# Designed miniproteins, single chains, continued (4), part 76

Each design is a single chain, and the fold is of that chain. pLDDT is the mean over its residues in the fold that is shown.

## One batch from the design tools (miniprotein)

Design m14641
Fold by ESMFold2-Fast:
Structure m14641 (fold): chain A 104 residues (1-104)
Amino acid sequence: MNYATSAPIVVSGEGEFTVVVTLQSGTAPVTVTVSYTAPDGTVHTFAPLVLEKGEVGVYTVELPAGEYTFTVTATAASGTNTIHVSVYRDGVQVGEATLVTAPV
């Protein structure tokens, strides 16, 4: 099983945070899990999504003022798969990451 975790995406402020996850390349279905760490150290995890090539997963959460760290984990049964992550606050992009699941 091929696995990847994004670099931490650190964002601050309050409002509606939207995490957009795109499977940019690869042929295998990719299971994506998005989590964020709140200022108090509590980790919140969204429901996993299965993405095919070119598909987009979207997660939205309303958060109070604070610093939040978003992390994306991807797993695939096979192949090299490139996932792009964009984080938006109130419709404006505030962070991004790219991760690649590949055979080790």
Scores: mean pLDDT 82

Design m14642
Fold by ESMFold2-Fast:
Structure m14642 (fold): chain A 85 residues (1-85)
Amino acid sequence: MEEEVIEKVIKAKTPEEAYKIGKEYVKELAEKGYSLEEIEEKVKKIEEKLLEIAKNEKDAEERHKLLINLIAFREGAEEAIAELK
C-alpha cells in the first residue's frame, strides 16, 4: 500500500488528483481500523518518502511538480483526518 500510494502521488497529473489520493488513503486506513495516531504516522511516513524522492530529483520541473503534488496530498490527508475527529 505505501509504495502504491507513493507511485500514485508521483504520477498524479494535477494537484487535485494528489489531494484525492491523500483523502482516499486516510479513509481506507480508517476503514481498516487504524487509530487516528497510526493514520497520522503513516501519512507522515509517505510525506517523508516523497520529500526524499523530490530531493533526489535532478530535473527542476519534475521536482517542482512532485513538491506541489506532495503538498496537495498532505492537504487531502489532513482534511480526511479532521473528518475523523
Scores: mean pLDDT 85

Design m14643
Fold by ESMFold2-Fast:
Structure m14643 (fold): chain A 75 residues (1-75)
Amino acid sequence: SLEELLAEAERVIAELEALLARETDPRHRQSLRNAIAELRRVKAAAEADPSPAALRRLRQAVDLARHHIAELRAS
């Protein structure tokens, strides 16, 4: 549902922000800031216009952010 997807996006944003708060590498900090900004943008778009296309974009953005988190944690 839209509500579940928005809640998941908020959890992922919170996880990215927690990683950013602990990150000291400037390149990783920039990557995290970019990821947070993009996910917030896509989430806001889905909230403003909850079309099937917007929900698909939000799902893709959440999945991409989760992949980014996994890569950073593996480093």
Scores: mean pLDDT 86

Design m14644
Fold by ESMFold2-Fast:
Formats: structure tokens, C-alpha cells, sequence
Structure m14644 (fold): chain A 73 residues (1-73)
């Protein structure tokens, strides 16, 4: 996973409530696409210009990799 994706996830999570962060982890564990959708929405809400590229990269991860990335951020 690229550093840009890790930074994008970190910024999105910082903009979320604790409940939103738990939702992102749960969605990532069920589906990488689900996790990517929640993170992508968060990045758009904070006006992150690379949100689309980060969401696309996240969608390519396995559910385990996506959940681990969200937990590590």
C-alpha cells in the first residue's frame, strides 16, 4: 500500500467521529469496496483532492488489508 493511500486514510479518519471510525473498520472487514466508500466519503467531506485515487487503491485491497490499514491509521 502506498504512503499516499496511508496518509489519505489517516486524514479521513481524523475528520470522522469515533463511531464513524468504527463503521469504516467494520465496512473494510466485510468488503474492501465498503471500506473504500466510507473513507472516500470522509476524504470528500474534508476536501481532500486525491480522494478518488485513494478510494480506487483502497478498493483493490482485500478486506483484511483494508481493515488493517484503517486500524493502523
Amino acid sequence: VSEEVREGVRLALEGMTPEGQERAIANAARSARGGAAVIGAGMKDVGYPGAGLVAEELARLSPEEAAALVREA
Scores: mean pLDDT 67

Design m14645
Fold by ESMFold2-Fast:
Structure m14645 (fold): chain A 75 residues (1-75)
Amino acid sequence: SMELDLTKVMLRAIGLYEEVRLLIKQNAPESVLQAAIDEALSVLKEGIALAEQVGDQATVERMRQMQAELEQLRA
């Protein structure tokens, strides 16, 4: 179902977002950090599209906030 698919994408996006935060805390190499950011942004794009299709505005807003934070960290 679209609801189950959205839940799976949300969990994946949250996991990748938390990985980026951990890499920052650990002063990971820039190449590793940028690769993780790019992967997280890719998953967030998918999640936003699915949430918009389902009409889950709260999830759209949450994912767009995470997207904005990660885009500010890009080189």
Scores: mean pLDDT 85

Design m14646
Fold by ESMFold2-Fast:
Formats: C-alpha cells, sequence, structure tokens
Structure m14646 (fold): chain A 96 residues (1-96)
C-alpha cells in the first residue's frame, strides 16, 4: 500500500541521516584522530572525491574535479588518497 511505502521511505531517510552524521564523525576521526575538524568546503571536497571513487573514476579525473572546486593540487592529491581508502571502507560497510 501507499502507507507501507511511505513508512519504509521515512525509515530509510532516518537511517540515511544517521549515516551522514556518522560519516562526518568517522571522516574527521580517520583524517586526524578528532584533533582537527573539517571545514564545510573540505567535507564537500571529500564527499565528491569518495563519490567519484565509488563510481570508478580514475585518480586523475578526481584530481581535476577537485581543482575545479578550487582545491590546490597538493591538497587535492591528499584528498584523493584518503578518499580512496574511505571509499573502500564505505563499500565494506554497505556489504554488512
Amino acid sequence: SAEELRKKLEEEIEKALEEVSKIKEDLEALLDGKSTKLSKNEIIAYLEAIKMALEGKSDEEILEKLKELGVDEARAREIVRRARELAKQFEEALKK
């Protein structure tokens, strides 16, 4: 029924919001043991890089995208490396 579909969608949205909050906390913890908090722009850059890595994009493609977002090359390279590791962890989490 439409009511059952709505209830399932609401439950899925609630879980997604909890996962987004956890991703932010896990991302900050993985990057610097919670001593350094990420800015909004850094979070956006990391999420874009992780998304592209999960889509099978090359490191060069991700690097160019981050440079288009205004990230300098040295920082973009670091984000690509860490985003690859985070993407692997997200794939493992989604399987369990």
Scores: mean pLDDT 69

Design m14647
Fold by ESMFold2-Fast:
Structure m14647 (fold): chain A 74 residues (1-74)
Amino acid sequence: SHSEAQKYYDEGLKHLGKKEYEKALEYFKKAVELDPSLASEVIAWLRHVLATDKDLPEEIRKKIEEFIKELEEM
């Protein structure tokens, strides 16, 4: 069975794939709170979103950038 952190990470990826970014961030936050070693994987996925989603709303872009900064400062 997956750890609790891994389950939240997997849910975050699922929502990320659906472009449900606010839900993805909530799940990734829970994953990293339980297992900080997941931070680098989360940062990589979020940077990929910033680079590839050309229709990303400014409010969501700012939330993603702020979350990446929070994770890098851990």
Scores: mean pLDDT 87

Design m14648
Fold by ESMFold2-Fast:
Structure m14648 (fold): chain A 101 residues (1-101)
Amino acid sequence: SKEKEKEEIKKVIEASREKLEREMRKIMTPEEQEKWANTTDPSERRKMELELQIKLGEDEKVANEAIKALKEGRYEEAQKLIDELKKNKRYDLIERIKEIK
């Protein structure tokens, strides 16, 4: 039903936010974590969120470059990019690359 769908969407959004917060904390330095905890200005918090999303998005960019390299026959370059994702423990992105071939 539409009501159950809205509740499910809300739960997915909340889960995605919690996942993002967990991933942000993993890449935050102790200084960034302290700044985040002490920042009450919404504009400054938004800047910090965007900076952390950029860091998370860099791995996504590496994955996209690896897929492009594989499609273009640049296998050595693709392997280097996959090795970088493995070092960063981004196994989710490595699985995505394997699915596309």
Scores: mean pLDDT 73

Design m14649
Fold by ESMFold2-Fast:
Structure m14649 (fold): chain A 68 residues (1-68)
Amino acid sequence: MEAEKERAVAEAEAYLEAAGVKSEEAFEAIRRLSAEDVLELAESMRRVAEANPKLRERYEAELARREA
């Protein structure tokens, strides 16, 4: 649960960065979500990114940056 939550938070934050969101409030809101909610949100964001080639490329780049 905890490790999955940390990954989901990182994925959701990567999506916000890929989408051009610079709001500290948005990042804080994601970090405050329950494990269940953030996992669901991250999955939804991944599906949206997969449907948009430019967003997908930015999202993958942000994920790679966070894993390095």
Scores: mean pLDDT 79

Design m14650
Fold by ESMFold2-Fast:
Structure m14650 (fold): chain A 81 residues (1-81)
Amino acid sequence: EKLDKEYEILNEIDKLVREFMADPEKNREKVLKRAKELLENTDSPEIKAIIEKFINAKTKEDYLDVLFDIGVLAVKLAVEK
């Protein structure tokens, strides 16, 4: 139950980051609003850290680093289920 919810949130953040990077101008407001909602709905400190990093990201390298962190955590969650 908890791991499934964490995985769902993490997968949604991955999609939001990619959507933002595809068209930042068009998607910024929608993506950031959803990211903030996900931050309020997670109890995982690791997921909170990733979402906060995404919200505070300013450069292409920052967004790529967020995607890397998502990948690392997703692998950890998949191994522990």
Scores: mean pLDDT 79

Design m14651
Fold by ESMFold2-Fast:
Formats: C-alpha cells, sequence, structure tokens
Structure m14651 (fold): chain A 90 residues (1-90)
C-alpha cells in the first residue's frame, strides 16, 4: 500500500531535505484523497511524528542544533498543515 511505502521512506529519512520530501508527499496524498479513512490519516500522522522525532534525536546526538531548528520549523510549517487538513473532517 502507499501508506507502507511512506512508512518505509520515513525509516530511511536521514536529512532535513529528505524530511521535507516526506512531509510534502504525505500532505499531497491526504489532499488528493479527501475520502481517506481517519485510521489511515492517523497512521500517516504517526509516521510523520516518528520520523521527526528520530531525526531530531539523530541531530541532537551529533550536536547539530541548526539542523534540529530546521526540523522543528518544517514540522511547524508542513506538519501543522497536515494536522489541520485531517482536523477539517472532524
Amino acid sequence: SIIEEIREKGKKVKTVEELRELLEEVLNYIKENPDLPLEERKELVDIVNETVKRLIDKYLKENNLEAVEEVLKLKDEIGTEISNVISEQI
């Protein structure tokens, strides 16, 4: 399924640029599939949150605070939009 493909992509994300690509893919998929079940929308949000957390943990261990800030900014900008699109159906 496309959700499993997105999940596997999330596990392989190593950079801020790859995170942006994942977030944009998730957002576009939700926007293009307005009838997507809430359970599947929740899975996509969980994948995003887990990928963001993993990448933040990685950059913190590397003492790369600039990259942590970039990840948090991406989560705020695109992650908030993803959450808002999901919430519009509730």
Scores: mean pLDDT 82

Design m14652
Fold by ESMFold2-Fast:
Structure m14652 (fold): chain A 71 residues (1-71)
Amino acid sequence: GTAEEYKNAGNEAFNQGNYREAEKAYLQALILDPEDKEILANAYKAGGRLAELEGDYETAVRSYQKALEVL
């Protein structure tokens, strides 16, 4: 797969509420395109959503903050 394919897979998983799959796909995209700050920010957003679902609001807030700081 290409970085574009993994990015699109991540976006689709995120939109379906599958945040773990979204994070995995974004991290694979980032391995192929490590300079794409948008992919990195989206990976943090997915991780934040996953932490939020687990009730770990402190980790969720920090993940969302990192997403904003990368852009």
Scores: mean pLDDT 85

Design m14653
Fold by ESMFold2-Fast:
Structure m14653 (fold): chain A 64 residues (1-64)
Amino acid sequence: MEEELKKLGEEATKRAAPLGASAAEVKKTDEGYELTITFEDGTVLTELFESLEELRKAIENIRG
């Protein structure tokens, strides 16, 4: 599970880079899975997903 979340964070970072993202991180919380994307301009976007599958789909749909 931890390895899976690390890979998803790396994939999110790679997919969001064309949009000006400098980093992305995935974390499991009591409320679900949290995706945080940090942009070069200092903007931070955080979104919570109820399931790992919803998180994967959201990452797959990151497009510039």
Scores: mean pLDDT 78

Design m14654
Fold by ESMFold2-Fast:
Structure m14654 (fold): chain A 77 residues (1-77)
Amino acid sequence: SKIEHAALLAQAAARRARRRGDEESEELARKALDYVKKGNLEQAIEEFDKLAELARERGDEGTERLAREAKRLVREA
């Protein structure tokens, strides 16, 4: 499902942030994942937006793309 795909992308974003030593991005990705799992989709979208913005500011195009795609999947669910 779109929700399952969004959860996988959130997990990927969290692992990527952890490998990069970006604890703040890891926290945002994990919050988004938790909201997706609980069905709190609007809150998940807010956390993905925060993650995408932070990733853009830090030049992390990979995390930005993961966050934006996860947000798209949640909005279309």
Scores: mean pLDDT 89

Design m14655
Fold by ESMFold2-Fast:
Structure m14655 (fold): chain A 86 residues (1-86)
Amino acid sequence: SAAANRGVVEAGKYAAQGNIEKAVEAARAGGGPDAERELRKGLEYAKQGDVFGAVRGGLATGDAAGADEGAKTIAAIGLGLYAQKQ
């Protein structure tokens, strides 16, 4: 849905900026508690410098929200960028 895509894209954008609170809020808005849980798992891997774990977390956030491939890719990139800066 458009709401799922917007939430997942915003989650990726805020994660790339290091704004964890807004990233979590956006994931929850787009995909509810399931998307929030997957984003938090991805952020946990990102904080450890695990770029692949972070990217998979972004994809899982999009899947939980029912987002399209483009939105999932943006979330994956955003979490990967956050991981690289840790």
Scores: mean pLDDT 89

Design m14656
Fold by ESMFold2-Fast:
Structure m14656 (fold): chain A 93 residues (1-93)
Amino acid sequence: MTKEELQAELRRLLAEIDEVKSRIDTLIEKYKDNPEAVAKLRGIKRVLDEVKATLEWALADPSATVEELQTAIRLARSVLDYARKLIEELEKE
């Protein structure tokens, strides 16, 4: 994959992070009377905010290597997968 293709994938993942964060905000309001659910949702939202900052940094840094961009992609995918699983588990309750 070229550096340009990796940058395009990072931009796509940033959009997915924003979508998942929006879903989490809706779920925090829905589950506001469940302190455990709210704590879990706020926790993953904070992690998504940190990952978003890392991806934005990687896109803004012209010296970012292919390996650094690939690492950022793996991090974003792992956190998105975890967030989606948490949302799915809460929606089953």
Scores: mean pLDDT 86

Design m14657
Fold by ESMFold2-Fast:
Structure m14657 (fold): chain A 60 residues (1-60)
Amino acid sequence: MKEARKRALEEAVRLYRESPNRQQAADLVDKLTDYISKHPEMTEEELRALLEEARREVEA
């Protein structure tokens, strides 16, 4: 199992739970999970950057 991918999914779930707008966070987590599943070659850095962008968008 790719630990980086597991951590990315866990962080996406945390973003959902912590978000003031849970609907946006839920949609984001769904898109993020789908994207990660379709791109098995993503690097750990790319996964982290994707999560950071997502977190900023949900917080805004």
Scores: mean pLDDT 70

Design m14658
Fold by ESMFold2-Fast:
Structure m14658 (fold): chain A 98 residues (1-98)
Amino acid sequence: SLEEKARAVITLLEMLRDALSPEGQEVVDEAIEELRENPNASNEEILELVKRTLERLLELGEISEEQAKKLLEIVRDLLEGKISPTEALARVFELLSG
């Protein structure tokens, strides 16, 4: 369901949040709140929100360009049903641990 997709993306953002500074955490918290307020957001709306969030984190120096690109690809694959939520979480964990 759309609500399950939004929840899965929130879980990925919460994992990302734990790797960031307080300033980066505030940026991610804004995105999580927007997803919670819009549980029926389309795949396109969720992807746009994630892209804007990653662009803000990149500008703050919280993540690299390669990390931003790979995180966006993981979210897109999750939303398109190419990977499971469990696989998406594993990929994000690997990306943030490197």
Scores: mean pLDDT 86

Design m14659
Fold by ESMFold2-Fast:
Structure m14659 (fold): chain A 90 residues (1-90)
Amino acid sequence: SKETKKAASGNTETIERDGNTITVKRELYLPEEQLKRFEEIARKEAAEAPPNTKLEVEREGNVLYIRLEATVTVDGEEIHVRVEARVTAV
């Protein structure tokens, strides 16, 4: 199944479920200063990620791309989580 939320600011969040895989897609619009802070935090998290987690952070102009893939266990079930975020400076 697929669920999408959209905020007044144009920010969106879409959640897709396919078996044991949950994909979260986020599109955010932030002031340049906030985006710089977000990139700083994201790169730090990527450097400190545990072995079962893949976190990629890329900056292209005024757009920051973040992709997270992790496997978590919930109630004995192995769940694959994918998070894709695109953050644009406004």
Scores: mean pLDDT 78

Design m14660
Fold by ESMFold2-Fast:
Structure m14660 (fold): chain A 70 residues (1-70)
Amino acid sequence: LTLKKTVYKEGEPVEGTLSGGTGPYTVLVDGKELSNIESEFITEPLEKGKHTITVTDADGNTTSKDFTVE
């Protein structure tokens, strides 16, 4: 899991790339699910503060990363 930035601005969509594991991936950002992700994802704009992104591959392997929106 690699995010395009480590700090985003309010109203800016969060972009990232996924590597390793088995596609398709499921991406969960603060409880909002994006399914059938092959390698790149883009979220809806998020509110200011600290957020957590969780990625699950097709085999059930999970990784998480924290990031900030300012």
Scores: mean pLDDT 73

Design m14661
Fold by ESMFold2-Fast:
Structure m14661 (fold): chain A 61 residues (1-61)
Amino acid sequence: SAVISDGSTEVEKLPDGRYRATASASVDGEKITVVAEGETAEEAAEKAQRLLLEKIAQKSA
């Protein structure tokens, strides 16, 4: 079974007024990092978190 640790999401405001979110987690000792952009900090964070969960699911399938 996969062990998930060190989960984090960081959001930054881009020069063009959009937001970039970087979501990371460690899965069985491997660090997975994804990036997503959105019109708001919340949208960017939600997209990044969803993408991270999808990547984790693909690695454990």
Scores: mean pLDDT 79

Design m14662
Fold by ESMFold2-Fast:
Structure m14662 (fold): chain A 84 residues (1-84)
Amino acid sequence: DPEQELLEKLGEAQRVAGQLQAELALPNPDAARIRQLLAELRALLEEMKKLAEKINDPSVLEGVKQAEADLAQLEAQAAAKLAE
């Protein structure tokens, strides 16, 4: 069931994003952990995009585009933090 798989991956992505945000909030964040969490989010998003295309619903596709924008924001925050 593509819709069930998408919901499961969305839940995983939210968990990983929360862990990444928590790591970024630390005074001395672990750069290796940040890179690992970003890689996990990128992989989950690519799988979600494929599932959304199979479902082919405009609302689902819009939701995935929003997730892409949210990931881009987290990537920018991580890059800025790691440059400190």
Scores: mean pLDDT 85

Design m14663
Fold by ESMFold2-Fast:
Structure m14663 (fold): chain A 75 residues (1-75)
Amino acid sequence: SKEELIEKGNLLAAKAAIYGAEGRAEEARRSAQEAVKLFEEAGDPELGKKSVEAAAKMAEASGQLEGARAIREAG
């Protein structure tokens, strides 16, 4: 369902934020890419952009600019 896709997308965006904050840029990128695909499948790409941007800002707040960039490149 759309609701299940959005829930999974949000969980992957949160996972991207955690990896990004840890300096794990490749893992952050992959989680963010998976999140974007799920939001696209749900028919809500704008919600996906907002979720990915929120994850990138969390990585930036942790001082991880490379992680934040990797997350943003996924969206």
Scores: mean pLDDT 88

Design m14664
Fold by ESMFold2-Fast:
Formats: structure tokens, sequence, C-alpha cells
Structure m14664 (fold): chain A 90 residues (1-90)
């Protein structure tokens, strides 16, 4: 069974993914630049929460550390690209 910390981190990762999907839908359906920026800012905030939760879970659950750190690195890379995209929307 997953530890409570790992479960919480995975729940935050799911929330970040859902926020990114909402942004992607807005972008693909021709939403306003203002609406796209708002949704992207929300997605960035959710990703930052997920990164923090994964980092905390990796410290609390050594058996899942490699998996959690890999997920964290993927989100950190995505965060860099999305922050650049947000600056282009301003």
Amino acid sequence: ALSPATRAALEEEIRATLALMEYAVAKRTGASKEEQAKLLERAIEEIRRAIKALEEAARADPSEKERLERMKRSLEKALEELEKELEELK
C-alpha cells in the first residue's frame, strides 16, 4: 500500500495534470489570450504544489524515492517551459 505522503503527492500530480488539460483545451479551442494566461497561471501553481508534495513524499517514503524524484524532475522541466509560455502571453 502507498504511504499517506506518497498518496497525497500523487493526488497533487493529478490536480496539476487536470489544470494542464484545462489550459490545453482553452488553447486549442481559441480562448482569449487573457483566459489562456489565467488557466496557465493556475496550472503553474498546481505544478509547484505537486513538486513540493513529491519532494516531501520522497523524504518520507524511501522505497518510492526514485519514482517520486523522477516524477518531480518531469514536472520541473514542464514548469520551465510553461513559465516561458506564460511570459509570451503577457
Scores: mean pLDDT 87

Design m14665
Fold by ESMFold2-Fast:
Structure m14665 (fold): chain A 79 residues (1-79)
Amino acid sequence: SERAALLAAREEELRRNRVIAPKAVEDQIIQQFADLLRNGAPLSDLEAIAKQVERYLSPEGLERVLELMAERAQRELAE
């Protein structure tokens, strides 16, 4: 549909305007984030870091970071 095409075009334009890091740097950011989660960093600190780095992440990379945070939040709620 025309609406879906317009939304896809806008997302592509936003992706191009964001300063997305090279894949290797993005992978390092995600890995460091995962390491902080394993080491018990507070969720508030992780949220602050995610907001600082989100502009350098691809949509896929950002989704992965948010997934890791959601997993942590679910584990805390399960206690």
Scores: mean pLDDT 72

Design m14666
Fold by ESMFold2-Fast:
Structure m14666 (fold): chain A 70 residues (1-70)
Amino acid sequence: SLEEKLAEVKSEMERLEKRGDELDAQLHQAIADKMPKEERRELAFELAEVTLQYIHKLMEAKGLERELAA
């Protein structure tokens, strides 16, 4: 059902948000520890990818919510 799909997408969003928070904390720690630029860049790239995946899932959830409201 659309309700089941929406619940699954929201669960995926929660997982991505948690991963994003973990990567953000790791990036801040890497900056504080003056880690090499290359390592900080890798963390920043991973964070950006997780953020884009979250936005994609957010858009999917919005689409499903509109279908349920119709």
Scores: mean pLDDT 88

Design m14667
Fold by ESMFold2-Fast:
Structure m14667 (fold): chain A 84 residues (1-84)
Amino acid sequence: EELIKEFVEKIIKALQESKDYWKDLIPVEEAKKIFEEFKKNLSPELQKALDKIYKTYLELFPDKVSKSSVNAIIAALKELEKKL
């Protein structure tokens, strides 16, 4: 639980600090792996929250990134962090 919380905090911080570079922070293949690994160890409610984050991340990974979409991911991660 603490490790997942720390990881979520690190992702939030990285996204906030590197908004102009966030597209290079987590490659889509690594994002899939991270989400699948966390999903297996989470409650059903947290799994649903993570699925929403994952879907949003995949929607951003065409060659075009949006700051509004980054903000949506940050908001979803903060909601996940509150439940950890």
Scores: mean pLDDT 60

Design m14668
Fold by ESMFold2-Fast:
Structure m14668 (fold): chain A 64 residues (1-64)
Amino acid sequence: SDAEREAAAREIARRTGMTLAQARGAVTLYLSGFSDRDLIQMMMRESGLSEEQAREALRILREL
């Protein structure tokens, strides 16, 4: 649901330091079927996350 997607985006932003817009983008890419590797690489490259922060974001996404 839209509410579950928004809640996940807000939790990612809160825990990782991503902007809410970046976190919403990560949710969209995850739901589009991007691999774990591609999501981690994209979050690190585009949002400036460390690998640890990207893995934390992925953990939250996997709970959707």
Scores: mean pLDDT 85

Design m14669
Fold by ESMFold2-Fast:
Structure m14669 (fold): chain A 66 residues (1-66)
Amino acid sequence: SLADKIVEEAKKAGIPITREEAQDILEGKILPSVEILDALTDEQKKAILENAPEKYKEVIEKWLKS
């Protein structure tokens, strides 16, 4: 699943997170750290943006464009 892939990428970046946390990030319930965002592929970042509620999209988009 996409959440499992986010967990794997975060682990590779040295930031272990749970599948629950990855799912919450994917759903936009919590904001990923800059370190996690840096570890993600463009496709994974796009999926997070598409699934995130409007409230978090601007913050996430700003981080991704940086």
Scores: mean pLDDT 68

Design m14670
Fold by ESMFold2-Fast:
Structure m14670 (fold): chain A 70 residues (1-70)
Amino acid sequence: MSMEELKKAVREAVEEALKKEEAEVSEELIEGFERVKPLVEEVSGLEIPKEKYGAVALELEKLFLEAQKK
């Protein structure tokens, strides 16, 4: 996956997650997301509100798992 493809995939995942209801996730997943949040916001061009951290983190985890299967 190129950086351009990754950037597009991250942006699409964030946009999709922002349309979903709040998701309850583990504290570890939220902490992991908070560490990468500035990079995700820069790549997507979107600001992620705290109530959407769970939804965005889940969508990014799915994207990461799919990338590992190839």
Scores: mean pLDDT 73

Design m14671
Fold by ESMFold2-Fast:
Structure m14671 (fold): chain A 81 residues (1-81)
Amino acid sequence: SPMEEAERILRETLERLKTVASPASLAAVEATVERLLRERASIEEMTRAVSQQALALLRRGEFEAAAILHEAALRLAALAA
């Protein structure tokens, strides 16, 4: 299902971030993903939240981590289309 694929994208994204994101940024993204899954968020809500986290990382100068989150947001948006 699109929802199972969205959850897979979020889990894969967290794994990729472990090697490039700062501990504080990783913790913030992990907390956001846990909240989205706990609250059974829509794919559209997941896409918005991930995009907001990508922008936050970009503002902190974490360009590689921001790029990974931006890619995840595009993959999530494709599932909603």
Scores: mean pLDDT 90

Design m14672
Fold by ESMFold2-Fast:
Formats: structure tokens, C-alpha cells, sequence
Structure m14672 (fold): chain A 102 residues (1-102)
């Protein structure tokens, strides 16, 4: 369900924040929680896209960080599909997925 995917995103972001301390993570977690409480799925998607873009641009990512970012992007793709987001959103997330694999 959409609720289960959002909960998995929050759990993953909390693990990333605990292990790696990226500054954008606390803000993203708060934004996603607030958007979810209000049923604002577009805000969830936009927050995930912005965060994924920021994370994939980071230098010196470990293999574990890359794997967690890949999981985040894949969860974002599934949320976007369930929410029937524009194809441009899906295409962009798929581009970020390929970037992390390098």
C-alpha cells in the first residue's frame, strides 16, 4: 500500500540520518511526515525527488550508502506509480537510479 511504502521511506531515511548524518535528511523526514498526515502525495514525491537528487550528487558515497540510496529511489518510483505521477517524474527517478549504480 502507499502507507506501507511511505513508512518504509521514513525508516530508511532515519537509518541514513543515524549512520551518515546528511543535513538534508532531518528536513526531508519532517516534510514527508507532515505531507503524509495531510494526504499531500505530490509534496511527498517532490520531497523524495529533491532529496534523491541531493544524495546522488554527494562525493565519496560508501557502497552501503549507495545501496540505501538505491532503495530510496526504488521506493520513490513505486510511490510515484501508485500516485499516478507524470512520466517525467518516473523517468527522472530512473535516471538517478542509473547514476547511483556507477
Amino acid sequence: SLEELVERVIELLEKLAEKYGHPSLKTAIREIKEAFEKGDIDRIINTLVALARALVSLPNLTDEEKEMILELIRLGIEIARLAKAPDSVLTYLEKLEEEVKK
Scores: mean pLDDT 84

Design m14673
Fold by ESMFold2-Fast:
Structure m14673 (fold): chain A 78 residues (1-78)
Amino acid sequence: TEARDRAILEAALAAARAAVADDPLALEVGDLLWRAAVEGDAEAEARLLALLATPEGRAAAARLYAALRAAAEALLAA
């Protein structure tokens, strides 16, 4: 269900944000990803795409992705 899919995504993103708490760019990518993908925020999508056009934004996205993968694996193991 949409509610269940949203809940698991929220839990994974919350854990990933905690893992990258000292990384402001990775936190921004995570916030923009949630707003764009879950809330349909077109301005957040445009800003996310602009960040991903930069080397710094891509590196931050890669760090967030690694944190999201680790969080998802931990949630699946629980």
Scores: mean pLDDT 80

Design m14674
Fold by ESMFold2-Fast:
Structure m14674 (fold): chain A 66 residues (1-66)
Amino acid sequence: EVEEAEAELRSLVGQKTATGNTITQANVDAVLASLRDLAAEYGWSDEELAEMIRRTAAVIRQEIAA
């Protein structure tokens, strides 16, 4: 589940936002590291972490589509 959510976020690498910024592997890795750190800090379950990763991917997809 978490692995699938991470794959969804990583699938956005190389796409451009509406503002012209390219989504890089380093950006995705930094976002995933931050979400994992938050999960450890707040005691999120794997399901909660996966949901947050998917939500982050959805926001980035909106920025690409906008």
Scores: mean pLDDT 79

Design m14675
Fold by ESMFold2-Fast:
Structure m14675 (fold): chain A 61 residues (1-61)
Amino acid sequence: EELEKRVEELSAEIDRIAAKPVLTPEDRKRFGELVSEIARLELPRAVDAAIERNKERVKQA
C-alpha cells in the first residue's frame, strides 16, 4: 500500500528526468538516487522470497 505509492512517486520522477533531451550531471545523480531508493524498497522483498525458496529446497535435501 504505502510502499507501492512511494515506488509510483519515485518512478514518476524518474520518467520526468528521462524525458529530458539532455541530462545534466545533477539529473544523472538524482536519477541514480531514485533508482537506488526503489531498489532499497523492493529488494528486501525479493531477497526474503529467494531465501524462503532456498530454505524449502535445503529442508527437502
Scores: mean pLDDT 73

Design m14676
Fold by ESMFold2-Fast:
Structure m14676 (fold): chain A 105 residues (1-105)
Amino acid sequence: SSNKKKLLEDAKRSEESAAKNKEILDLVKEGVEGDAETALKKVKEAAEKLGSKKGREEIIKRAEDAYKKGEEELKKEATRLEAQALTAYNINKIGRDFSLELAEK
């Protein structure tokens, strides 16, 4: 049915988004575990994987502003981004599984 096809397409998009958010999460985690220079570099690399230009620019600006304030502020920003990326990854995984379950009914 057209409904089943749409649910499978939604599941595929959620899976692709989950994979992208996992890559972002892994980069940000490396930043949190590294020194200040590594944290700035890894947060910028993570931002480049975002589909939104505005989102990329906002994250890069926040990371650079935090870096200027010092290592503790940059680590707080990186930890905040890690939590956001983990949440997005989990939401996309749940969305994929939900769409797949509905498609099988």
Scores: mean pLDDT 87

